# Ledger of designs, part 9: designed miniproteins, single chains, continued (5)

Each design is a single chain, and the fold is of that chain. pLDDT is the mean over its residues in the fold that is shown.

## One batch from the design tools (miniprotein)

Design m16280
Fold by ESMFold2-Fast:
Structure m16280 (fold): chain A 100 residues (1-100)
Amino acid sequence: MSEEELFERFEELIKRLEEMAAAEKDPKVKEALLEAAELIRHLQEAFKKLKVPVEIMEKYLKKLEELVKKYEAGEISMEEFMERLKEIVEEFGEELNKLL
């Protein structure tokens, strides 16, 4: 997979979260979905700025896509979704520190 294709998949994931937020009636869930989209956008920007290897980007993108898919399917709560998202971001931060 090309770096460009990975960034397109990140953008698609962000758009899916923003669309879910637009359809959401619960203000707390709406805010959490927008916060999740912003966190993923920050992660995408970090990948671009730091020229992170494609294999590492794909690893974290797949984790994020699976997490969003589970939430869309109603398999996990918003609270669990945000907790897992934070763990993924923290895990990437630790891996990034090893690359710098």
Scores: mean pLDDT 83

Design m16281
Fold by ESMFold2-Fast:
Structure m16281 (fold): chain A 94 residues (1-94)
Amino acid sequence: SMSEKLKEKRKEEVKKKLEAFFEKTGAKGDIEKIEKTLLEMAEKIHKTLNVDLEVLEEEIKEVIENIKAGKITDRDLQFIVGLVEVTEEIEKKE
């Protein structure tokens, strides 16, 4: 029961972050805007934290292909949320 409650709480947090992301990008169904925004976040993370840009770009490509195929996974959603959270943290330290 405790594991189930933590899982539901994380789903709500992910949902709120995704709603904020789609609202910020204006990208309800606009795959090109989603891709552009994710790539801009990846470039900022690369420049600030020295994360491998090629790795981030490959993961973004897989997420976009899954969205196009209508088979987005929980991993894809967690990846998007992770990019948003890291980018927000970078902006706060500026």
Scores: mean pLDDT 74

Design m16282
Fold by ESMFold2-Fast:
Structure m16282 (fold): chain A 87 residues (1-87)
Amino acid sequence: SIEALERALELLRKAKEYARQGNLEKAIELVEEAKRVLEENVPEELAEPLLRTLEGAIEAIKISQTAGLAGLDEAIRAIEEEIERLR
């Protein structure tokens, strides 16, 4: 569970770097990969709110780079908080 959350966090941090560079397509791909990691490795009850936050980040990226960076920061924070809660 924690390892899957840490993997998703790594993917979101990479997505943020691509979004910062203006590569929004690659940022979306990495967020979708993070969603898949959570769906496959985290129980639904724990994954559901995180998946909603990641979907929000994807939609924000589709709007603009600025909105996308804000959405990614929210998603990163949500996963970091869940990791800390489980430690």
Scores: mean pLDDT 87

Design m16283
Fold by ESMFold2-Fast:
Structure m16283 (fold): chain A 108 residues (1-108)
Amino acid sequence: DAALREVYEAARALYEQVRAALRAADREQLEEIARGLVLGSADPEAVAHARRALEALRAGDLETAKEHLLRAFEVLLVRGEAEALARRYGIPLAEAEEAVRRAIEEVR
């Protein structure tokens, strides 16, 4: 299915961009990203991951903070971006969510 492939490729590209940005980020940038998610995100699971990232940053653990932020963005990609992609490509939400989850797993 061409539409499902497009959703998968879009999700893969977005997740690769997020991973690269988090890997390159310093402590100040990670704190800004985490605070932005806590204040701006409507998703309680993504906010919980962002709060754990702030706790890790306060402990001096940048790698744990990056993992928590990556988990926050995985939640946002599956729930938020999958819905937008499903609407754009005219496929069922469940199929878009599965394509996004597959893209995340294959990039890990």
Scores: mean pLDDT 85

Design m16284
Fold by ESMFold2-Fast:
Structure m16284 (fold): chain A 85 residues (1-85)
Amino acid sequence: SHMAQLKKQAEELLEKAKKLGQLGAEAEKKGDYETAAKYYEEMAEELKKASELYEQLGDTKKSVVLYSTSSLYLAASDFYRELAK
């Protein structure tokens, strides 16, 4: 069904975001702020896509949490890019 396809796509985006977040955190731990910024930005993009899919699925609570998390990590990515300069 269309809804089952949207749910599967959203879950795949969350798994991708999780891996990107782990890579960002490892780069941050090493002081590699340029690499951390890149991975956190990519994670934020995947979380935003997942948020939009969960909104279509009617899961407004999950959509809002994912959107808020995406916005936070996008801001963090910008901050880390400034630190890398």
Scores: mean pLDDT 90

Design m16285
Fold by ESMFold2-Fast:
Structure m16285 (fold): chain A 84 residues (1-84)
Amino acid sequence: MEKEEKIIKEIQKEFEEIIGKEAGEIVKKIAELLLRNQRKPLNEEEVNELHELLAKFIDLAIEKGVKGEEVRKLINKLVEKIKE
């Protein structure tokens, strides 16, 4: 649990520095859902929430001037940090 919280906090901080403070809460929730999925499959509500959060993250990144290719790299970076 403490290890997971540390990973989430590090991800949140890093993405806040890239995209802004608004991204921190979004990436925190994404990381929490992805870590939860490692223990058991997400239910329909959790999957829908993850998709909505990813869409908001992409929109926010584009608004902050991140190109689509760079958004994909940021998502991959987020997933990699969760996988170790």
Scores: mean pLDDT 77

Design m16286
Fold by ESMFold2-Fast:
Structure m16286 (fold): chain A 83 residues (1-83)
Amino acid sequence: AVDRARELTLETAEELGINLPAEEVTADDTIQMGYLAMFTRDYERAEELVQAGLDAAEAAGDQATADKAKAALEKIRKLKEEE
């Protein structure tokens, strides 16, 4: 969960040209990358990132970040269904 969220965050940051410190990637960073993917209309990548961030936040006991991820995930899924 945490390892996968970090890996996916770094891969997405590289694709978008964002220099992100590999050693300090947080669940919130993963969710922020999900929002960036959503802005590029890559809803599948956005959903994967936000789900990974949710899993990492829940594993860490970070309820505030987990709730944020759940709200973002619902929004992304609704956008996918409206197409």
Scores: mean pLDDT 76

Design m16287
Fold by ESMFold2-Fast:
Structure m16287 (fold): chain A 55 residues (1-55)
Amino acid sequence: MSREEALAAARGGVELGRLLGSERARQAGIDAYNLVLAGGDPDEAVAILEAAGVG
């Protein structure tokens, strides 16, 4: 997965968490976003989102 796709997915996770009132989804989106910004693996960022049910 591309870095840009992972950042978009992470932002989607934060927004979904906000809309649904899910702290788990919101936090997963933040963690995934920060991982990609720190130069981490985009696929690992998506795995964080999938583990929270937002991938």
Scores: mean pLDDT 81

Design m16288
Fold by ESMFold2-Fast:
Structure m16288 (fold): chain A 73 residues (1-73)
Amino acid sequence: SEPSAEQVERHARLNRAANAVAEAPSPEEAVRILLEAGIPVDLGEAIVESLLASGQISEEFAERTLELLRRAA
């Protein structure tokens, strides 16, 4: 099935948020970016885990971001 325009925009929004998180100067700012973008905690966790798996963020950065994100929920 062909993806809807809404699904395409959602995918683009998630990709933009992931890039912004990877470039964030701190875990606190990464969490703020995810929350301000309206990304649910579950999707935010998936983004952080994906960035860690691809080597775009450090293990320490990922661990702290996940801790703060779960606390903010």
Scores: mean pLDDT 82

Design m16289
Fold by ESMFold2-Fast:
Structure m16289 (fold): chain A 109 residues (1-109)
Amino acid sequence: EKEKIEEYKKKFDEALAEMESRGVLRVVARKKISEDEYLLVLQAADGPSVAVLHVNFKEGRAEAFAVPDSHPEAPALRAEFDRLGKEKPSIEDLERLRERVQAAAEAWR
């Protein structure tokens, strides 16, 4: 079990590095919220969309919330993403952004 969790973390890190190297996305912020959990703030390189990804390696689960450019809240969320990328974000700051991105995604029709 432990060796499988470490392998998943390695593959995840390699996949993120490959996507960034290909210009597909930018990792704005990354927080370790537990030994086997990451919270990431992502921005698409070719789009104004913003995303928050919560990964639980022990459970093998990933939860993602994304807001497209066409969403009226996208500019405000994008400004928060840029702010977090320049500051040392707390876990609470990242969790608040996740909640806002989720609420915006759910309100979008």
Scores: mean pLDDT 71

Design m16290
Fold by ESMFold2-Fast:
Structure m16290 (fold): chain A 70 residues (1-70)
Amino acid sequence: SLEEGLERLAEAMAAGDIETAARLARELSKRTGIPESEIVERAARRLVEAGRLSIEEAAALGQKVMDLIA
């Protein structure tokens, strides 16, 4: 599901596993038709809302994931 995919992506991002995060974002984008950038942003937002990352940390990690995808 989209929800399960976003949680897995969020965990990879929180762990700093950018390679796994990029792969999960691509897979989830292919299944849902949602752009990778939106998927990464949604996962990063979840981490901020859960108090696990600051807004700045989430933005930096999201950019690293998108740089690897591009």
Scores: mean pLDDT 88

Design m16291
Fold by ESMFold2-Fast:
Structure m16291 (fold): chain A 72 residues (1-72)
Amino acid sequence: SLFEEIARALRELGYSDEEIEEFLSVIEPASEEQKREIAEALRALAEARRAGDVEAALEEAGRIERLVAETV
């Protein structure tokens, strides 16, 4: 599910289970399309951090913040 993909990406980024639960609660009312975009951005952020690409990581973090704001 998209929730499992999001949770996995957040764990790879170093978030705690409590932080992941809070994040999933915040985005729960989002559309499937919004959840997919959040999952894609989180995967891209994890990739950028692994590659040491600070510019790409900041761009994807900003995209996630924008998508989450649109959900709340």
Scores: mean pLDDT 82

Design m16292
Fold by ESMFold2-Fast:
Structure m16292 (fold): chain A 88 residues (1-88)
Amino acid sequence: ALEKLEEALKKAVEGAKLSETSKSASSATGGALSVMGAKFGIEHIPGADVKKELESAYKSLEGSAKNSEDEKTREKLEEAAKAVKEGL
């Protein structure tokens, strides 16, 4: 689970770096922050529901991909979402 969140975070950051518009960069950053929040919850909050944290990160990354205008950023966010889904 944590390894897949780390992979997803890396891909979301790559998507932000590839962004040609502020909207795509903002969307990718939002996705990356959601993944960081899920990872922090699992690592630092006793009794955190790992599955719910992963589901939340997955939904956020899917939304970020749909809101990204740049194709390359969208592709990276879709890869990030897939990585989180593989952790479920």
Scores: mean pLDDT 79

Design m16293
Fold by ESMFold2-Fast:
Structure m16293 (fold): chain A 110 residues (1-110)
Amino acid sequence: SLEELLKEFEQLVKELIKLIKEDAKANYEQILETFRKLEEVINEIIEKLDKEKAKEVAEIAQKLKLEMNDLLDKIRKSKDPEEQKKLEEELVEVVEKYGKEIKKIIEEGI
């Protein structure tokens, strides 16, 4: 159901935020794996939404992916702990922002 997929989506978003806050550089591979699972859940949600909502979710998910990949690359290359912390905070804000936008659309589809 959409309700069960929404719960799984929320759990994966929470796990992503936790991994990023703990150490995005050390947790790089786990973050990529968790994000891959999140993308799979989003694709299942898209299949259950009406065409207009499905398109909106897909567009937000693409923005999330691009911004996450950019910030993760910067984190991986950073040698300054203070810079890493700022990038981790920015990445958390990106995940929270797009996660909330996607959640709102899914809830409107239930």
Scores: mean pLDDT 90

Design m16294
Fold by ESMFold2-Fast:
Structure m16294 (fold): chain A 61 residues (1-61)
Amino acid sequence: MDENSSLALTLAAALARAGREAVEAALRKVQDHRGDPSYTPDDLELRAGLLAELAPGALER
């Protein structure tokens, strides 16, 4: 795998441990605050947003 694929898998594994409902809530919050300079994502929100950027559809099962 290339480095981006390895990173996506690592992020997916971390998000799986958080649970689907938490990941969906984190993604929604990231989307709602897109372009908001006052928004500071937490660790879960940051990982969920990054995975969605690197592998669009990976969380749309």
Scores: mean pLDDT 68

Design m16295
Fold by ESMFold2-Fast:
Structure m16295 (fold): chain A 74 residues (1-74)
Amino acid sequence: GQLGAAAQAVGAGYKALSKEEADKLLQEGGRAYRAGDLARAAEIAREIAEKGGVDTSGLSDRALAEAVAMGAEL
């Protein structure tokens, strides 16, 4: 489903950002997801992915929120 595409998009952004910036955004996204704020987690995931040059318009907020939460746990 969309989760694999969202994880690849977030991963591309993570590699394009400095490790410090990427880790800060992933931790913020993970915190939003754990708080139940899926919209905020998705916004952070889109920010990360777009820094990597990935268009996220075709990806659901749920998939992006789950992808950023998974990234924060790695």
Scores: mean pLDDT 82

Design m16296
Fold by ESMFold2-Fast:
Structure m16296 (fold): chain A 69 residues (1-69)
Amino acid sequence: MRKEEARTVAEAIGRLAETNPDLAAEVAKSVADSLDGEAKTYWQKMAEAARSGNADEFREYAEKAAEAV
């Protein structure tokens, strides 16, 4: 996955989390399962933040997740 693609996907997951946090978390976990290392860790943390409804943590981890790819 390219960084620009990762950022687009993370943004889409963020919008989805406002309506369907469980589905948003599942999508983020599916992306994490295709990644390794720090990228996988940040995508997993983004999934947790989406499910917990913590918008600030979601935003921070989404940026780190995109950068780590």
Scores: mean pLDDT 82

Design m16297
Fold by ESMFold2-Fast:
Structure m16297 (fold): chain A 83 residues (1-83)
Amino acid sequence: MTEEQKKYLEQLKKIVDEKISELEARETDPARVERARKIFEEFLKYAETLSPEELKYWVERFKDMSAEEILRFAEVIIEGKKK
């Protein structure tokens, strides 16, 4: 990994952590929160394969997305990767 890739990956992780916290504050079902956390963890592993330009793009985009929108996107990516 390059230093620039690490920088954007850390920014992406911070955004994801903030979105999980927002979800925990609103969601009364702990099972849904746990499921979302696992999906985000798997997405962050996928993000390690991305270029700095791709990571920067997702950092910028995710800032404007809701936790639910990011979760739905992450689910699609993870399911596509399982093959």
Scores: mean pLDDT 76

Design m16298
Fold by ESMFold2-Fast:
Structure m16298 (fold): chain A 93 residues (1-93)
Amino acid sequence: SKLKELEKRLKEVQRDLAKIYDLILDFLQVPRVSEKPKSKRELIEMILKARNIEPTDSLIDELLKKLKEIDPEEDGIFSIKLVAFLLGVKIVD
């Protein structure tokens, strides 16, 4: 139970640090998108919109194909985070 309590406190500290980090990103005018969308498609759409790129179905489908080739894991979150980083977009929880 003591280990679980320490893990819970660590997650709380990480959340508070994330809030401070988001305030700094807001001050620096860095585009942000939520990591909580229901699908990879929605996350990619939000990243493109944050960079003022038109999120057409054809563009999203092509990006999803390329990401699946790079990262064959079903969630593909790492490759999506890499795309966000390359486009200068911060994904937030």
Scores: mean pLDDT 66

Design m16299
Fold by ESMFold2-Fast:
Structure m16299 (fold): chain A 91 residues (1-91)
Amino acid sequence: GSPRESFLRLVRRELERAVAAGKITPEQAEKIYEITELGLKLYFDENKSDEEVYEAVKKKALEMGFTPEEAEEIARDVLSFIRLLKEIENA
C-alpha cells in the first residue's frame, strides 16, 4: 500500500480514539478527515504550493463550522502531515 493510504488509516484511527475519549464529536472527526484528505489531494495530486494548501484547508475548515483558531490549527497540522509524508517517500 502507499505511505499516503497507510497515513490516512492512522489519521482515521486517531480521530476514532479522540471521539471515544469525548474530545471531539463523530461529526467533527469526519470533517477533520475530509479536510485532511483535501489537503493531501491538493498537494500531491494537484501540485499546489504549501501556501495554496494552507489557505484552501483553512477556508474549508471555516466553511465547515470550525473557529478561526481551530481552522489555523487544522491547516498547520495538514502541512505537518505533508512534510512527514514527503520525508517518508524520500527515505
Scores: mean pLDDT 83

Design m16300
Fold by ESMFold2-Fast:
Structure m16300 (fold): chain A 58 residues (1-58)
Amino acid sequence: TIEKAGEAAKKAAEKGDAAGAATASYQMGLHGSEEGRRGAEAGRKGDAEKAAELALKG
């Protein structure tokens, strides 16, 4: 669910795992999260920092 994806994204971002944060943001996007969609797009463009930021927003 979107809540589980959000928790995973926050934990990955807290550990500095930018790739993990991007993957979790992608999962949130699949469940309809606007932040998740933007995070997935940022990760696709190689902007791991932006993906992590959006993951932290939930």
Scores: mean pLDDT 67

Design m16301
Fold by ESMFold2-Fast:
Structure m16301 (fold): chain A 76 residues (1-76)
Amino acid sequence: DAEKKAQELGKREGARGAYKGGVEAGRMYGADELGMELAGGSGATAAAMMLTAGYSKEEAGEVGGRAGYKTARGFA
């Protein structure tokens, strides 16, 4: 559920959505402010890398959202 929400937000808003998805997942797993920023940054970075590699905004956002979620899950 949290993973799907982060991926959908990434698909909709690209790297910005991936950042937001990571932050929201971090919040759900009880991460502090730094942990939420790490989760968001992880998502945005993964999305940016995918965009640089030539993937679409939707594909990049989905991958970024998932990456942000995975980072957030580590704080659970």
Scores: mean pLDDT 85

Design m16302
Fold by ESMFold2-Fast:
Structure m16302 (fold): chain A 68 residues (1-68)
Amino acid sequence: MSDKEIELEIRKALIEAGRVGLATFRETGDAEAGAKAYREKLIEELEKLKKKYPESELVNKLLENAKK
């Protein structure tokens, strides 16, 4: 797999997480609720990427950072 493919999948995960976070913020008016929804969705998407690319340092580091 090329690094470009992994980067593209990461970008898709970030966009999707951002959409979920923004939708939650708009529905609730709560920035913390939006941030939580973003983080939870990002972790979900990054865990899927970890399953596809278990040896990717970039995916592993992003997943660790998202769980903190």
Scores: mean pLDDT 81

Design m16303
Fold by ESMFold2-Fast:
Structure m16303 (fold): chain A 64 residues (1-64)
Amino acid sequence: VEKLLKGAEAALKAGLPQLAGEALVEAARSMNRPDLAKEVEEAIKREPYNAELLRELLEKIKAA
């Protein structure tokens, strides 16, 4: 999970929000949190380039 979260952070810094979103979905599933995985998937569908929203989801997953 930690490696996926670091990957998501690196992707956000590189301006690759789609890659960050994919890493966050995989991290949530690895944590057995399908609710968080759905939240990330819905965020990507509605706002695929919103890096700030993806960063908020990253922090939420880190806190879970």
Scores: mean pLDDT 80

Design m16304
Fold by ESMFold2-Fast:
Structure m16304 (fold): chain A 85 residues (1-85)
Amino acid sequence: SLYDEVKELADKNQKEIEELAKKFKEDIDELVELAQELLKRNPKASLEELLEELVAEIKEKYPELTDEEARNLAILALGLALLLS
């Protein structure tokens, strides 16, 4: 499932994702909502397609983030969105 794929990526980057979750705890609800809207618009999209779109949105909102940080934040937001579905 898409959730299992995201969970595997999250587990590989657990420490970095936990640090980002603390840093962005005030923004996490908005990021989860963004991920939920992407899932609704693209119900057949692959994990990589969803992550690429979400990374682009995150980098526009937080231009200070590295590509790796933006990807880990996208993994966190998408994982939470799928868990809450």
Scores: mean pLDDT 86

Design m16305
Fold by ESMFold2-Fast:
Structure m16305 (fold): chain A 90 residues (1-90)
Amino acid sequence: MLEKLKELADKVIELAKKQKNYELAREVASRYTAAALIVIGTEFETGLDINKDGLEKALEEAKNPEAVREAYEFLKETIEWLEKKLKELE
């Protein structure tokens, strides 16, 4: 999931730069960074690797499933926003 987030962010930033929309490129970079930091913070709190274990498995095995769920929801919302932006730029 974090790998998909990075791939989508990179694609939107590249298209935004080609269109000289530097404001959008900056917004995407900021949102991607926030999502990545939340995931890293959750991995520190739970001891789980969200990228490797998958979010569904992490939720089942985590000692703090609420923190994992909140990180997942934020990551999912960021991915959905990026997918929408990618379609708008196509």
Scores: mean pLDDT 73

Design m16306
Fold by ESMFold2-Fast:
Structure m16306 (fold): chain A 73 residues (1-73)
Amino acid sequence: SLEEELEKKKLKLLLLKIARDASELVIERMRARAAAGRPVDEALLARNEAALKALEEEIKKLEEEIKKLEEEL
């Protein structure tokens, strides 16, 4: 049902937001170390930042899908 699909998408959104927040903490910690002049794997940082951006785009798409389903209910 649309109601079950909405519930599943809302749960997935919650889990993705938790993953995003955890990833942001790791990236900010890496950036803070780099800003302090400490060695950091710049290639790994760049890959992690790209992965975070992709995750944020997935979250935005899922939020749009949830909004459309709520409008159909």
Scores: mean pLDDT 86

Design m16307
Fold by ESMFold2-Fast:
Structure m16307 (fold): chain A 70 residues (1-70)
Amino acid sequence: MADEYVAEGERLKAEGKTEEARKHFLKAAQLYIANGDYEKAAEYYRMAAEVADPSTRKALEAQADFLKKK
């Protein structure tokens, strides 16, 4: 479930596979949104932003801030 995507994302990030890590963190965030856990979803959007390029990072950070206001 979401925990598996988080664990795999952290592993990929450690290996320098930032694009794959980003996809896994986004998948985890989407699963938390589906469960109504907007705080966890915002956390994983921020983790995806940390491994993204600057332009993508800004968009993901904005999405995380939006979820925090829910």
Scores: mean pLDDT 79

Design m16308
Fold by ESMFold2-Fast:
Structure m16308 (fold): chain A 86 residues (1-86)
Amino acid sequence: MKEEAAKEVEKHAREQVQALMDDPSVSAAQRVAVKEVAELAIEAAKKGAEAKDMIEVVDRARQMALDGASAEEVYREAKELVEKAL
């Protein structure tokens, strides 16, 4: 179950990160932050976090970047959500 959850989160995270790579309004720093959030979410799912919760964390990080939040704000918010889900 943990492996399946991690795979679901990884697939979703790859799709979200790829979409940001094609968006010229998103900075390189924001792209790195969302990618790091995706890695945290995948690791959390491997440790037993629910796939749905981790998918929501990745979606929120992507939306924050699109809404103009700084790389630091994106990473901080997502890290807090991941830690609460564990």
Scores: mean pLDDT 81

Design m16309
Fold by ESMFold2-Fast:
Structure m16309 (fold): chain A 64 residues (1-64)
Amino acid sequence: SAKEQELWNEISAIIREMAAGVRDRAEAEAVAKRVQAALKNGSKVPLEEELKNLKAALEAQKKE
């Protein structure tokens, strides 16, 4: 659905932003791809809850 696609886009953007915090660019890209593959290909968890958790983690990362 359109709402699920929007949520997925938000999650993907946050994952990419978190991965960009990793100093090694290649490692950051690998992390982003792994998490995206898990969410798209095998994850059964609610996307809204994942988005909430990722936002909290991103905020914690920015504070430190």
Scores: mean pLDDT 61

Design m16310
Fold by ESMFold2-Fast:
Structure m16310 (fold): chain A 78 residues (1-78)
Amino acid sequence: MSVQQRLQQAEDWVQQLEQQGAPPDVLADAYASVGQLALQNGDPQKAKEYAQKALSLDPSNTEAQQVLQQAQQQLQQQ
């Protein structure tokens, strides 16, 4: 499976979690994971948006913090 296909599946998964009313910590982890996949797919803007959503729900989410830092670094290079 390509990174692009994994990103699409992860976004579909997050949409299902949102529709089911998943807890904020679960949604934060899900958003952070989608952000990481967006970085791997070369989409730092999408990664930044998902990381910010994750941090709005759980400011202590270390994966989301790392994704945000990496996204900002890549945006500076573009």
Scores: mean pLDDT 84

Design m16311
Fold by ESMFold2-Fast:
Structure m16311 (fold): chain A 59 residues (1-59)
Amino acid sequence: VSTDEIRKVLEERGIKASDRTVAILQRMAKHGYNDSVLEALAKELGVSVGTVRKILKEL
């Protein structure tokens, strides 16, 4: 999964994210994640935890 693919998914959902947040999503897609990381990322993106999980499934 490329950072460009992640940015495209976020843009299609109207979500703005920093380069650091995109890198975190890429790492989560490759290596897995825990609930605390999901919650922190959902808060940073202004979306639900369920939306972050959907994004990760698209990657």
Scores: mean pLDDT 80

Design m16312
Fold by ESMFold2-Fast:
Structure m16312 (fold): chain A 56 residues (1-56)
Amino acid sequence: SMEEEIKKKAVEGGVKLAEELGKEAALQMVRSSSRDLPEEVREEIVKAVEEAISKL
């Protein structure tokens, strides 16, 4: 689905940002980039990114 593709892209981008700028800055950028999405979708994306970068 479109939500799955958005989540996948957010995780890929979030991991790259975390490697370059650090985990905290990456999460802030992901939140900012998803501000126009519904809160429920935004929370799912942020949670997926948090799980991915927590394993770095």
Scores: mean pLDDT 78

Design m16313
Fold by ESMFold2-Fast:
Structure m16313 (fold): chain A 77 residues (1-77)
Amino acid sequence: VEEKAFKLLEEAKKSTDPEQRIKLIREVSKLLDEITDPEAIRKVAGLLAELSDDEDFDVRVEATLGLIKAVIKLKSL
């Protein structure tokens, strides 16, 4: 699960299509429900923070929502 989340976010960073980046970020947000390793959640949060500075407004929103979810999950562990 962790490796899949990392691969999806790296794919999002390399994609030139904003719709594909949003789709990949949403997939990772769903996978966050299954990730319990704090180090993996921190890594996902870092990658989402990079995507929260995206050129596309909707990508920034989706990445920011995912980042908030990851941070809340870290505080609950």
Scores: mean pLDDT 81

Design m16314
Fold by ESMFold2-Fast:
Structure m16314 (fold): chain A 106 residues (1-106)
Amino acid sequence: VTELLKKGDYEGAAEALRERGRRENDPSALVQAGRLYERLGRYELAVELYREAFELDPVRNSDSLVRAGRLAEYLGDYDLAIELYRKALEANPENTEAKRNIERLE
């Protein structure tokens, strides 16, 4: 992965991380893949991967779901954004960012 990133092969690196994350149930690899897909402008796929990471470990990946919510807003899907922020807050009630985003959109 590091070698692919050094060569600027963000698509190859994202694909390798996505496959590893899904095969090994590794939420960290799914988050890294999501971040690379964001850099590629593949926002819907990034949202999907952040949601998958959250489902594997909701407490530790509540911030990933907040990031997915921000991307949903960017894509104009405010209903999905609110849903994602609420799920993040349910998993981690101390997630200040999720709480602020819900208050902003209500």
Scores: mean pLDDT 84

